# Designed miniproteins, single chains, continued (5): the designs that were tried, part 66

Each design is a single chain, and the fold is of that chain. pLDDT is the mean over its residues in the fold that is shown.

## One batch from the design tools (miniprotein)

Design m18420
Fold by ESMFold2-Fast:
Structure m18420 (fold): chain A 67 residues (1-67)
Amino acid sequence: SHHEAGERSARAAAEAGRAGDAAATATGMWQFHKVSTGEAARLGYEGARAGAAGDAAAGSQLMEKAH
């Protein structure tokens, strides 16, 4: 239904937003540790994209790897 579709879209958007925030945090922490920010940023970006596509589980796993 329209309501169910809207609920799923809102949930996916919330997951994508959280993944994006986590990616920014991971990138900042990576800079302070003087390690490759590219790897952390890449994993965070992939997580955010997966979340935006409605794959919240894959997004969460990718963000886990960024840490």
Scores: mean pLDDT 55

Design m18421
Fold by ESMFold2-Fast:
Structure m18421 (fold): chain A 92 residues (1-92)
Amino acid sequence: MALSREELMHRLIELESELTALEMLRWELRDELPPELLEELERLLERGRELAEKARAALEAGDLETAEALLAELEELLERLREKMKEALELA
């Protein structure tokens, strides 16, 4: 069965919270990471925000199928961001 609007909204809130935490972590590490890596992380974070905004708009429009797909893409993007940040910290 498809996820309810409330379940998708809860997932969006959790993913937006994680995205905000990763944005703060990038800002804290800004003087310790190479500029090229900071720029790459910034591009990925911007894409994450775009996906979150599109998912919210889809939920508000009642397009649950589009919202679920966008949230899945956001979750995958956040996994990649976490892995890149872990790798960067281990190399610093």
Scores: mean pLDDT 82

Design m18422
Fold by ESMFold2-Fast:
Structure m18422 (fold): chain A 67 residues (1-67)
Amino acid sequence: SAGEEAVRLGEEALRLAEEGRGEEAMKKAYQALSAASTASRNGDDAGGEEGLRLAGEAGKVAKENGY
């Protein structure tokens, strides 16, 4: 589902950010945001919200690691 995809992409973004791969992390974070938007439109609000949360966390970690 779009919600599962949003969470998967958000988790990948966070992992990349933690590895210091900020450019790749932000690309995945934007993909997670797009999937989260689709999930919410399709009624998967929980998956969309979790994907959005993970994407935001990835952005914070990427910034802290010098991106």
Scores: mean pLDDT 83

Design m18423
Fold by ESMFold2-Fast:
Structure m18423 (fold): chain A 68 residues (1-68)
Amino acid sequence: MEMSREQQIAFAKALLRHEIRRLREEGVPDEEIRRIAERSAESLAKTYNLSEEEKEELLREVEREIEA
C-alpha cells in the first residue's frame, strides 16, 4: 500500500498521541512523557525521512497533547 507524505505525518502524529495517552494512564510523570515522546518523534522523522519543518510539526503535536 502507498502512503503519501501527508499520511505518514498523520500516522506519526496518531502514534505519538496514543503513546502519550498510554504513558499518562500508566502514571508516568509529564516530564518523562515529554522525553519519551520527543525521542519517538525523532525516530519517526528519521524513519519517514521527514524534513526539519515536518519534524517540528511532530514536536508541536507532542507539546499540544501533553498540555491537553
Scores: mean pLDDT 81

Design m18424
Fold by ESMFold2-Fast:
Structure m18424 (fold): chain A 72 residues (1-72)
Amino acid sequence: SLAEKAYETALAVLLKAGVDKELAEAIARAAGEAAAALEAGDEEAFARAQKEIEELLAKAKPQIEAAVAKAL
């Protein structure tokens, strides 16, 4: 399903970017929920999932910035 593919893709990308497993799984789950809402045409559910992703990414920002700085 699109939701499963979104979850797996987001999880792989976030783990590779150095985000910790628990936070990466939370973001990936929200990405899966966004994909499911998109397939269902549920604009309100999609908007809620997008807000969740934004809030979780804000928590991941220091980890991502540290990984980027280490790569430079």
Scores: mean pLDDT 84

Design m18425
Fold by ESMFold2-Fast:
Structure m18425 (fold): chain A 88 residues (1-88)
Amino acid sequence: MSEGEKLLLEAEIQLSLAAMMLQIEKLSEEPDPELLKRAIELAKEAIELAKKAIELDPSLREEAEGVIEAAKEVIEEAERLLKEALEK
């Protein structure tokens, strides 16, 4: 793999972990704020890794932009759920 392809793969792994954590909390009646914060951090890391992948290999732009878009959706949903969990 190219170095850019490796970073994109790492971004996809971080995004998958973030999405999994968010899904677990969505199934809970009382979402855990700490797990939601971790999901947000992992999704932000995925965005940074995807951006670096584009810098090293511009041919990966479309795939990396897909990861960035999906990560932003995870962040938005996790932040919404986190606000709901902290309103007490």
Scores: mean pLDDT 86

Design m18426
Fold by ESMFold2-Fast:
Structure m18426 (fold): chain A 52 residues (1-52)
Amino acid sequence: TAEGYAVGLAAAKEALAAGGDGDQAIGAGAGAAARAGGDEDDGAAAGIEAVG
């Protein structure tokens, strides 16, 4: 869902800003999307986008 993607993207960017690596950013995105009741795959995709 668009909401899961947006939440995942924000979490992934925050993880990167805190000095996390790409795997941490992707994991943070997936986890945030799942906790928000969204799809983990949408959160993971957002994390990949945040890494570049």
Scores: mean pLDDT 80

Design m18427
Fold by ESMFold2-Fast:
Structure m18427 (fold): chain A 64 residues (1-64)
Amino acid sequence: MDAAVARLRALGARVGDTSPEVAAAVRALQAAFGLDVDGVFDHGTEAVLRTLTEGEAVGPFPPG
C-alpha cells in the first residue's frame, strides 16, 4: 500500500493515510482506464499506476 499511495500522490491524487481517500483515488484511476471499479488495489490497478509513473504521465485526478 505505501508504494501505491506514493504513486497516486505522484500522479496528483489527494490522498492521506485513510482508507476512504485511497479507495476514492483508486476508483478514479480504475474508472479513467476502464478497469473494474471496486476501489481495491489489484494487479491491474497496480500495473496502470506503474506505467503512468514510469512513463511521466499525468494521472486523471482533478484538484480536490
Scores: mean pLDDT 66

Design m18428
Fold by ESMFold2-Fast:
Structure m18428 (fold): chain A 80 residues (1-80)
Amino acid sequence: MLKVGESFEATVVLINGDYLVLDVGEKDGLKPGQKVKLEANGITKEGTVAAVNPEADLTTVKADPSGFKAGDKVKVTLLE
């Protein structure tokens, strides 16, 4: 289970508008309303968890997706 300031690697599964879908979810302690920092390709973005699908272990993060693409490995850091 993640704590504030802890990070792990996730893969961008898809991008849909202002949303990134990541291959991490409830098992990692993510829940709707949490703020996260996303780092990939030399880019850092802040986002908010919009939805978690526990059956698919997928999380939807609302963030500016510019500079990210499907298949990217991103470092996800849990923020308060």
Scores: mean pLDDT 77

Design m18429
Fold by ESMFold2-Fast:
Structure m18429 (fold): chain A 60 residues (1-60)
Amino acid sequence: MEEEKIKEEGEKYRKALDRLNELRRDPSVTLEQLAKAELEIAKELGDPVMERAAQKALDS
C-alpha cells in the first residue's frame, strides 16, 4: 500500500511542478497569483511544506 502511494505521489508532484513551471514562465502571472496557485497545488498534494512556503510568499 505505502509503495503504491509513493509512486502516485511522484506522478502528482511531476504534474504539479510542470504547472508551476508554466506559471513561472508566464510574465502576465503576478507573484501573488503564483503563490495562490502554489497554495492550491500544495493543498491538492497534501504537502504542508509547500503550503507553508506559498503562504509565506503571500505574507511577503
Scores: mean pLDDT 73

Design m18430
Fold by ESMFold2-Fast:
Structure m18430 (fold): chain A 78 residues (1-78)
Amino acid sequence: LPPLPLEEQIKRLEEQLEKDLKKAKSETEKLKIKAAYNIYKEALKKGMPSEEVVKKMLEVAEKIDNSDLEEQEKLAEE
């Protein structure tokens, strides 16, 4: 069976991440989830390999954990 259309994949990611955001216990956790979402969405648009997606998510999450809240917000928007 062919994979889901890009638009449907993005919609499902948005729905899943809204659920994950509701479960987040801190502002830092919400920013990590938002950053992961931005990476997934960009990866789908560019046809990025899953390995590269995981690597970028880990790098951004590590930067957020080691940054002040103001810097964390900037990282989540990238």
Scores: mean pLDDT 74

Design m18431
Fold by ESMFold2-Fast:
Structure m18431 (fold): chain A 116 residues (1-116)
Amino acid sequence: MEEYVLRDLTDASDEELRENARSIAKIVVDAVKRAKELGVPEVEIGFRLAPRSRYQLLIRIKLDEDGKYTVTIELMDREGRVLASETFTAPSLEELEKFVEDAVYRALRLMREAER
């Protein structure tokens, strides 16, 4: 599993959350491209929120037999409780990137609301 640390997004604007979601989606797509080149069937990437580290975003991608990508995105608290979970099957890396961006954006918004 690769792990990344995100800045504190508690007071972030919707535009800043969308920009962070796009960056995360690009990291995910690059990791999937590397996994495909290496013949690895699954990728798991964790993102921790700094400085509080109260929430973790976990993204798991499985390469299916039909060349499709099944992605599961989970938002968890510090205790490992799942606050939100979304699963998508994307037929292409372009659609995978768009699904990850939108799902991450929703998760980051939920996290921001929970920190109120």
Scores: mean pLDDT 80

Design m18432
Fold by ESMFold2-Fast:
Structure m18432 (fold): chain A 80 residues (1-80)
Amino acid sequence: SKEKERELAIEIFLLVADTVEEAYNEAWKKIDPNVEPGKLPTKKLSKEEAEKVRKLFYENLDKRAPQLQEEIKKLIEKYK
């Protein structure tokens, strides 16, 4: 049904959003360990620090991709 398709899309969107946020927060925390999870950093990064955050963020996404794929697969099965 369209209701099930909509609910599945929302759950996938939220799962992806949470995964991206966790990957980004972990990357920032490694460069600035005083940043609390879920809070915006107030420290302005150098060009080198910003590049390191970007690289770590992508590495964290790559590490989380298999788990994210399994969770999406489980959601699809749940909404069959």
Scores: mean pLDDT 80

Design m18433
Fold by ESMFold2-Fast:
Structure m18433 (fold): chain A 76 residues (1-76)
Amino acid sequence: MLAASAALALGKIGDERAVQPLVKALEHEDEDVVNAAVSALLELASVLPEKVKTALEPLKSSANERAREAARQLGL
């Protein structure tokens, strides 16, 4: 999946600009895209834990159940 590949690539870049696109990917309807975004955010959190944690806070209150679950799994 192109979206899943993009999410993984963003995580490996380690750039704080990757945080917002990856958080957006957690709201995707495709489970493979969500799983790729979770993996990418976990990699990014090892480099930028504070920025990832801050970006995930609004997602915990999201209307999207998958996004809320993914944010909980990331539990930084």
Scores: mean pLDDT 70

Design m18434
Fold by ESMFold2-Fast:
Structure m18434 (fold): chain A 56 residues (1-56)
Amino acid sequence: SLLEQAERSLAAGREALAAGDRAAARTGFHHAYKLAQQAGDEELAAEARRLLEEAR
């Protein structure tokens, strides 16, 4: 589902951020944000957007 894909992208972004790969983290969080928006999950979209700001 779109929600499962969004959650996987969010998890991948968090792992990239923990590894110090900010570019990969931003890509993962941006992908998660778009998928969450398409799925209508406002909470997940807000979390992904917050993490994008953190990985800036």
Scores: mean pLDDT 86

Design m18435
Fold by ESMFold2-Fast:
Structure m18435 (fold): chain A 117 residues (1-117)
Amino acid sequence: MEPTIDELLAEADERIRQAKSPEEMLKIFEEFAKRVLERLDTLTPEQALRVLAHAERYLQYIYQHGSKELFEKAAELTEKLVDAIMEKYPDDPELRAAAQRARELIEALKKGEVKGL
């Protein structure tokens, strides 16, 4: 039986807490992103906000602890989730704001402008 979005979010939280390397974190993010993208039809706006928040957590961790190559893959996955969510909910103002924040985070991390983490 395939997991629900809420079950995927709960599993992601548990797996993040147990992750011991940036490589493991990226693998968890890749599996999470794939499962969310397979379930876009059932994704609510509230679940989409939580998905974007999880993506930002993976991205920040991989930026701080991982290689440039791992970060580039995490950024690509984050953009993929943002694009899919915005295509499904183009007029949702909270999701538009969250998508913009995620994109701004990617650009700030790419430039090394995140001071004070």
Scores: mean pLDDT 81

Design m18436
Fold by ESMFold2-Fast:
Structure m18436 (fold): chain A 55 residues (1-55)
Amino acid sequence: SPADVQARIDALVAEIQALVAEAQKADPATQAEIYARIQALGDEVLGLLAQLAAL
């Protein structure tokens, strides 16, 4: 349902925000790994937004 898609987007955005906070206090090697994860989660959010727009 659209509500389930929105709930998933909200959860992913919250996870991205937590990872951004972790990246700010991490060393450069750990930051690179966190940024890669943020990119993957961002791509998932974009896919879910496309699904929501198609509904």
Scores: mean pLDDT 87

Design m18437
Fold by ESMFold2-Fast:
Structure m18437 (fold): chain A 57 residues (1-57)
Amino acid sequence: MKLARALKDHPVVTPAVVGFKKGDILKVLKEHEDGTAVAEKDGHVGLIGLDLIEIIE
């Protein structure tokens, strides 16, 4: 598991994505080769784009 910081706001628009605010800390569970990742924020798990986050751990 890695930690990541959100680079910008991302609203929840579908159940398959995780919503967050710029500066939020996310848990990255798995990175995919297509530029997405499975992440957790406040008990919600979903897909995010790697361009939206900075891996810090």
Scores: mean pLDDT 74

Design m18438
Fold by ESMFold2-Fast:
Structure m18438 (fold): chain A 67 residues (1-67)
Amino acid sequence: MIEEVRELLDKIREAAAKVTDPWELAQLAVIEISAAVLLTNIERVGETEEDEPWLKKLKERAEKAIA
């Protein structure tokens, strides 16, 4: 899971580099912060059964924000 969260963060950052609209950047920034919090929680306390649904929701939100 840690590697998947890192891949998601990289994808969000790549998308953000191509976006010029401040509102779209703000949406991507919120998703990035949420993904970074998830990564920190997994690294600090290990994986929990709540982390997989959280990652899935973040992937869905990122896909919509990038479109």
Scores: mean pLDDT 78

Design m18439
Fold by ESMFold2-Fast:
Structure m18439 (fold): chain A 73 residues (1-73)
Amino acid sequence: SELEKEIRAGVLLIGAAVLRLVAKIYESKGKTELAEWLLKKAEEIEKLVDAGDLEGAEKKLKEAFEEEKKLEE
């Protein structure tokens, strides 16, 4: 349904916003390369949502969070 697609898109855009916020925190701690990588992933997710590729956006969001967890070591 159209409503389900809108909700999925909204959740993905919230996910991208979270990545932008996390990037800002890492930037403030001098982790510039990690911040730039997270910001790029947020932008890629937003572009996929705009293109209607919700599955691609979901994959990118999962990838970003999984990689970020490894970098918290």
Scores: mean pLDDT 84

Design m18440
Fold by ESMFold2-Fast:
Structure m18440 (fold): chain A 70 residues (1-70)
Amino acid sequence: AEVDELARRALELARRGLSTPEMAKAFEAIDKGDVETARKLFEEALQKAIEDYRDKNPELAKIVEEELKS
């Protein structure tokens, strides 16, 4: 249940264009069922994405910020 919810959140962001090496690592942890590692990697991926996308895609950066706060 926990890993399924995390996978759904990650997939929604990927559909919006968030495709980074950090997100790929989070998906690998999700596939292994390692909820704690997946959560840490997912949060790290979101933080980095906010920094990386703020200038080139501010709309996506805002969506990622809202996801991190939820």
Scores: mean pLDDT 78

Design m18441
Fold by ESMFold2-Fast:
Structure m18441 (fold): chain A 93 residues (1-93)
Amino acid sequence: MEEIEKLKKEAEELLKEAKEIFKKAIEGKISLEEAVKELEKILEKLEEIIKKLKELKKKNPELEEEINKALLEIEIDLGIIQLMLAILKLLSK
């Protein structure tokens, strides 16, 4: 339980950071190149969180429903960040 909550909170903080980076890049407050690098780092961290949740699900089948809900939310957030990254890469060319 506590580990799932911690991983979910870490993912929520990463999404918030990604949104702030994207906004700053679009407003011209940071370079598109810098924003791309920072979002790529955030994606790597989110993929690590997804991996940890999948490992927890294998070890704790009784938590499958709770973990699957967290995974769904995080995978949607991952998709949003991937879209932001694609937009910034397009704008930087």
Scores: mean pLDDT 86

Design m18442
Fold by ESMFold2-Fast:
Structure m18442 (fold): chain A 75 residues (1-75)
Amino acid sequence: SEAEEALARGREALAAWRREPSRELAQRAVDAFTEAIRLDPSLAEAWRLLGEALAALGQLEEAKRAYARSDELAP
């Protein structure tokens, strides 16, 4: 599905960021996970991974909200 493709793109960007941290790679991960969530907002893992990518950008309050949503969907 398009949501699964977006989730895969986000994971690829986040994996690349872990090897070579850069704002561009973290932003690509945020964009991809945000797209996955727009397509399927029930994907708890997409919300969790969005939180990780937002934390990588230093957007800690947004990251906390994404983690909270993930926890609500998969307690």
Scores: mean pLDDT 88

Design m18443
Fold by ESMFold2-Fast:
Structure m18443 (fold): chain A 64 residues (1-64)
Amino acid sequence: SKKAKTRAFLRETAPLLAEILSLAVELAVAREQGAPQEVIDELEARLDAAMAELAAKEAEFAAE
């Protein structure tokens, strides 16, 4: 069932989506508060890595 596959995908990706949201909020707050560039660069790198992992999982789901 396509609904069952979608549900499994959402359960598998839920922790990653929560991490992406948390990192996006932290990055927005860091930029707003004028955090050191090193902190902003680290948060951007972590967000980019998490988003790349999500894109890979989405590609695997689309291939099914």
Scores: mean pLDDT 84

Design m18444
Fold by ESMFold2-Fast:
Structure m18444 (fold): chain A 69 residues (1-69)
Amino acid sequence: IEELEERIKNAKTSRDLALAYLDLGNAYLKQGKYDEAIKAYRKGLNYSVGSIGQKLQDNLKKAEELKKK
């Protein structure tokens, strides 16, 4: 988590920010922290569309479905 937070602080482009938030969301998802994962994916979507945006949307939907269970 700390390494991912540093990646966010050091990101130079919107693309790098979106990818860092994707990785952060994935890390929270692995820990079962679905609300934190959802927040990270939503932040990533503000910075990217296309392939990274699609992965963020897919993982956001997955986290929302896991939260319901």
Scores: mean pLDDT 76

Design m18445
Fold by ESMFold2-Fast:
Structure m18445 (fold): chain A 62 residues (1-62)
Amino acid sequence: TPLAVQLTSRETGLPAARARELLERGVRAIEAGDEEAVREVAKQLGTSAESLKRLAEVYRSD
């Protein structure tokens, strides 16, 4: 399991499978420059857009 998925699961309390799904959506939204989609994914994770962008960078590095 990627480090970013484990970190997201711990910080949000979501199962690893859900954390992975939302991180993948977050990465796609960030790459598309879709700030509304980034906010929506962050809200579903229960975190900030800034924290999501940081977690997505860790995920890309895995």
Scores: mean pLDDT 81

Design m18446
Fold by ESMFold2-Fast:
Structure m18446 (fold): chain A 132 residues (1-132)
Amino acid sequence: RAGVLTNAALLYARQGKYDEAIRLAEEAIKLDPKNANAYRALGTAYYKQGKYDEAIKWYEKAIEIEDLASAYRNLGNVYLKKEEYDKAIEYYQKAIEINPNNKTAWRNLAIAYEKKGDLEKAKEYREQAEKI
């Protein structure tokens, strides 16, 4: 029910259809206000628009409801875009603690360390991602 709308919102956000993504995510929240993924989808639409502070707000709401590895990874992505690499690393590490098989979080952790200039850790985390 709400999950179908949430998945559609994420798809439309990837396609650059942000108004559609926001509408679908808001509809999902209205149907199920405890659907953490719907808040994550809303945050993702704002992130894709470059509205990083709004994206953070909705991702934080998602993790308040449920300790979602995907929401922590998305927070890491926002901080990576803001060039706040230490915060990005913290959130990617939290995503991996919840779901160690989150290959995308391991790859993004490697990118954050590379951007910070820690090439050895970047290599280690890239190799870990490829084992998943």
Scores: mean pLDDT 87

Design m18447
Fold by ESMFold2-Fast:
Structure m18447 (fold): chain A 77 residues (1-77)
Amino acid sequence: DVEAKAEAIREKLLAAGESRERAEAAVLAALAAHRYAQGDYAGAAELLRRAAELFARAGEEEAARALREAAERVAAE
């Protein structure tokens, strides 16, 4: 279950001292991969954009940029 794996990732990151923004961004990126595997490209792109915004707020501009570019590519499907 991808949702259970996403929850486990969130729990691990929070336990390791990661911010809520970084933990949530990682979960959204994992959920986006699941949507992509199901052929829901629009839903995957939306989740990637949301993850990018959270990474940007956390100061992770390189990760945010990579996710925004991935969202544009996925949305073009």
Scores: mean pLDDT 77

Design m18448
Fold by ESMFold2-Fast:
Structure m18448 (fold): chain A 107 residues (1-107)
Amino acid sequence: PALPGGGVYTGEQRAEVDRLADLGIEALEKALKEYNNPEAQRVLEALRRPGRLGDAVRTQLAHVLKLVMEAYDVTPEEAAEILYEKFKEGKTLSEIVREALERLQAK
């Protein structure tokens, strides 16, 4: 995923992206640790890519958590728990995004 706009976030916007990404990473690490989830491993490996590639995946993960928060009307921590449960069900990140978008359209 490409970074949107001129590539400059405000300190507040960067802090929000970092907070949401960290919650998403915690959910992925829990999924990998507890049931060796292949999708969680794939996303975590993508996050380890150097420079802009890893940063782009981190930003995408933050956007996924924000989408889940909006789709389910939940807190960031609750959104991370939903993400963990979806991985436990064997869903990919793309399937989680699709389901969240479908839920938003149904509101």
Scores: mean pLDDT 77

Design m18449
Fold by ESMFold2-Fast:
Structure m18449 (fold): chain A 67 residues (1-67)
Amino acid sequence: MEEEIEREVKEALILIYMAIGNIDYQKGNYDSALEAYEKARKLAEEHGFTELAQLAKENIDKIRKEI
């Protein structure tokens, strides 16, 4: 089930970038948080994870409004 394994790996990568973004955001490192969320958004959009892509976009917009 190659497609299933690939999807799981892509989802894990997206979640890792989201976690990095969340940690950096909590520390006030907005530039690093923004970069991590943008990577998560691109991967999520590329692989059809619509909900994760939307969440990443919301976090990106939030940071851009705060700085």
Scores: mean pLDDT 81

Design m18450
Fold by ESMFold2-Fast:
Structure m18450 (fold): chain A 87 residues (1-87)
Amino acid sequence: ASEELTKLIMDYLADTIPEEKRKAIDYLRKGKELLKQGKYEEAVKWFEKAIELDPDNAEAWRNLAIAYEKLGDTEKAEEYRQKAEKA
């Protein structure tokens, strides 16, 4: 019973976490491509999706800060840069 529950939790974590992190990387890549194209508002949306799935991804926070800086939102850019340093 308790041994079976622990195994189910471990299998669930092993299956869910890598898939979410993989999806976050795909969203980060999409955001970076849009950022390179000068589509800053669209890039923000994809970086926010990446962070929602993997909040420990410092690169996603850094790129979100860059996108907000390009949009002229210096206050949000500074906030997200600090989050990147802590991730």
Scores: mean pLDDT 77

Design m18451
Fold by ESMFold2-Fast:
Structure m18451 (fold): chain A 78 residues (1-78)
Amino acid sequence: MEEKIRKIVENIMERSKLTVEQLRKLEEEILESLFAMARSIAKLAGLEELDEELQRAIANAEKAKEIILKYLEEKEKE
């Protein structure tokens, strides 16, 4: 999983020629949008099961964010 995320980030950097700074900003904006959308869906559905799935999705997104930020930090030092 971590390997896949790193490869995706590398591919984006190589193809778009985005800087580490630009990628960090995109990551923040994308995750904020995903969290907002997930919460809206949960409220509309009114399901407790959906709330548990939402919490799991948020946890997974936070782990993905940590991997992306760690990778960008490593690139910044190199």
Scores: mean pLDDT 64

Design m18452
Fold by ESMFold2-Fast:
Structure m18452 (fold): chain A 65 residues (1-65)
Amino acid sequence: MGLRRPNAEELEIIERALAETEKAKTVEEVNKLALEVMTRIENPTVATAAALRLIGAYLDRQLAA
């Protein structure tokens, strides 16, 4: 299956990127973080899910404000 749980290294990458996303002020900063995560995670499904999670977290905060 293409969908799978991230491993420990992938989770570390995602957690750090999520923390950086909390400090992002613009969509360009979030897109940069998402691209970095996609570049660092080899599994394309995990990379895409991680990028969407970062973008979703940012948008959820902006739309709730």
Scores: mean pLDDT 76

Design m18453
Fold by ESMFold2-Fast:
Structure m18453 (fold): chain A 69 residues (1-69)
Amino acid sequence: SSSDYISRMISRANDYDNSRRDSDTNSSDTARRYDDIGDTNGRNSAISTGRDNNDYNTTMIDRYRSMAS
């Protein structure tokens, strides 16, 4: 059952990320970290931050993947 909810969480995160990519035309950057969100926030600050959701989601998925091991 643990693998079941972890799988759902990963699937949801991927779905969210895919929707974002389709909208933003993102290249395959395997070196990308959630730390880049902080850099983006520095340039797009004061408007409306989506970084918290993206950073939190990425961090949580990373933890779930580690737990799944």
Scores: mean pLDDT 53

Design m18454
Fold by ESMFold2-Fast:
Structure m18454 (fold): chain A 82 residues (1-82)
Amino acid sequence: SKKAQEYTEKGNELLSEGKYEEAIEYFEKAIEIDPNNAKAWTNLGIALYYLGKKEEAIEYFKKALEIDPNNAIAERYLELAK
């Protein structure tokens, strides 16, 4: 969905600005529209990782890898969060 992509892009902008809680809101909106969007699950995990919520981040990286097993970013962050 174009709208899910727009939410993911907005989340990425907020993430780059260190606005982790706001980024999470947009990634959650993206996955509500497209629950198979592995990039949105990955980026939600990254935002949680930067907030120090490593256990929650691990769950979302695993979800991203269930959807897209070749997601190198999710795999890398999963290793870092352990």
Scores: mean pLDDT 88

Design m18455
Fold by ESMFold2-Fast:
Structure m18455 (fold): chain A 107 residues (1-107)
Amino acid sequence: MYEELKKKAGEKVANQIIGLILLGLAYMRAGDYETAISLFEKAIELAKKYLGEKSPAVVEAYTLLGMAYYNLGKYEEAIKWFKKALEADPSNSVARHLLKVAEEKLK
């Protein structure tokens, strides 16, 4: 009983996080970066609360949030989010590459 309820709650939250990320990616593709940012911020909040601050979902959402800021020309904000992704997962080659690209824009 308790195990089944906990599993169903976890599956619902995981589907909400995935849905927010996919919707954010759709807005990124449409060029609506500000709406994408709002959606990725909601995904980060849920993923931190239910999956943990260093979960793969948090790392992905931080990286996507950084990409959205980069596309807005907000390179300092992009750098901040790519650094947060690397703090959560130092092995993330995508976040490391994007951090270097964003830093080069400020030089």
Scores: mean pLDDT 85

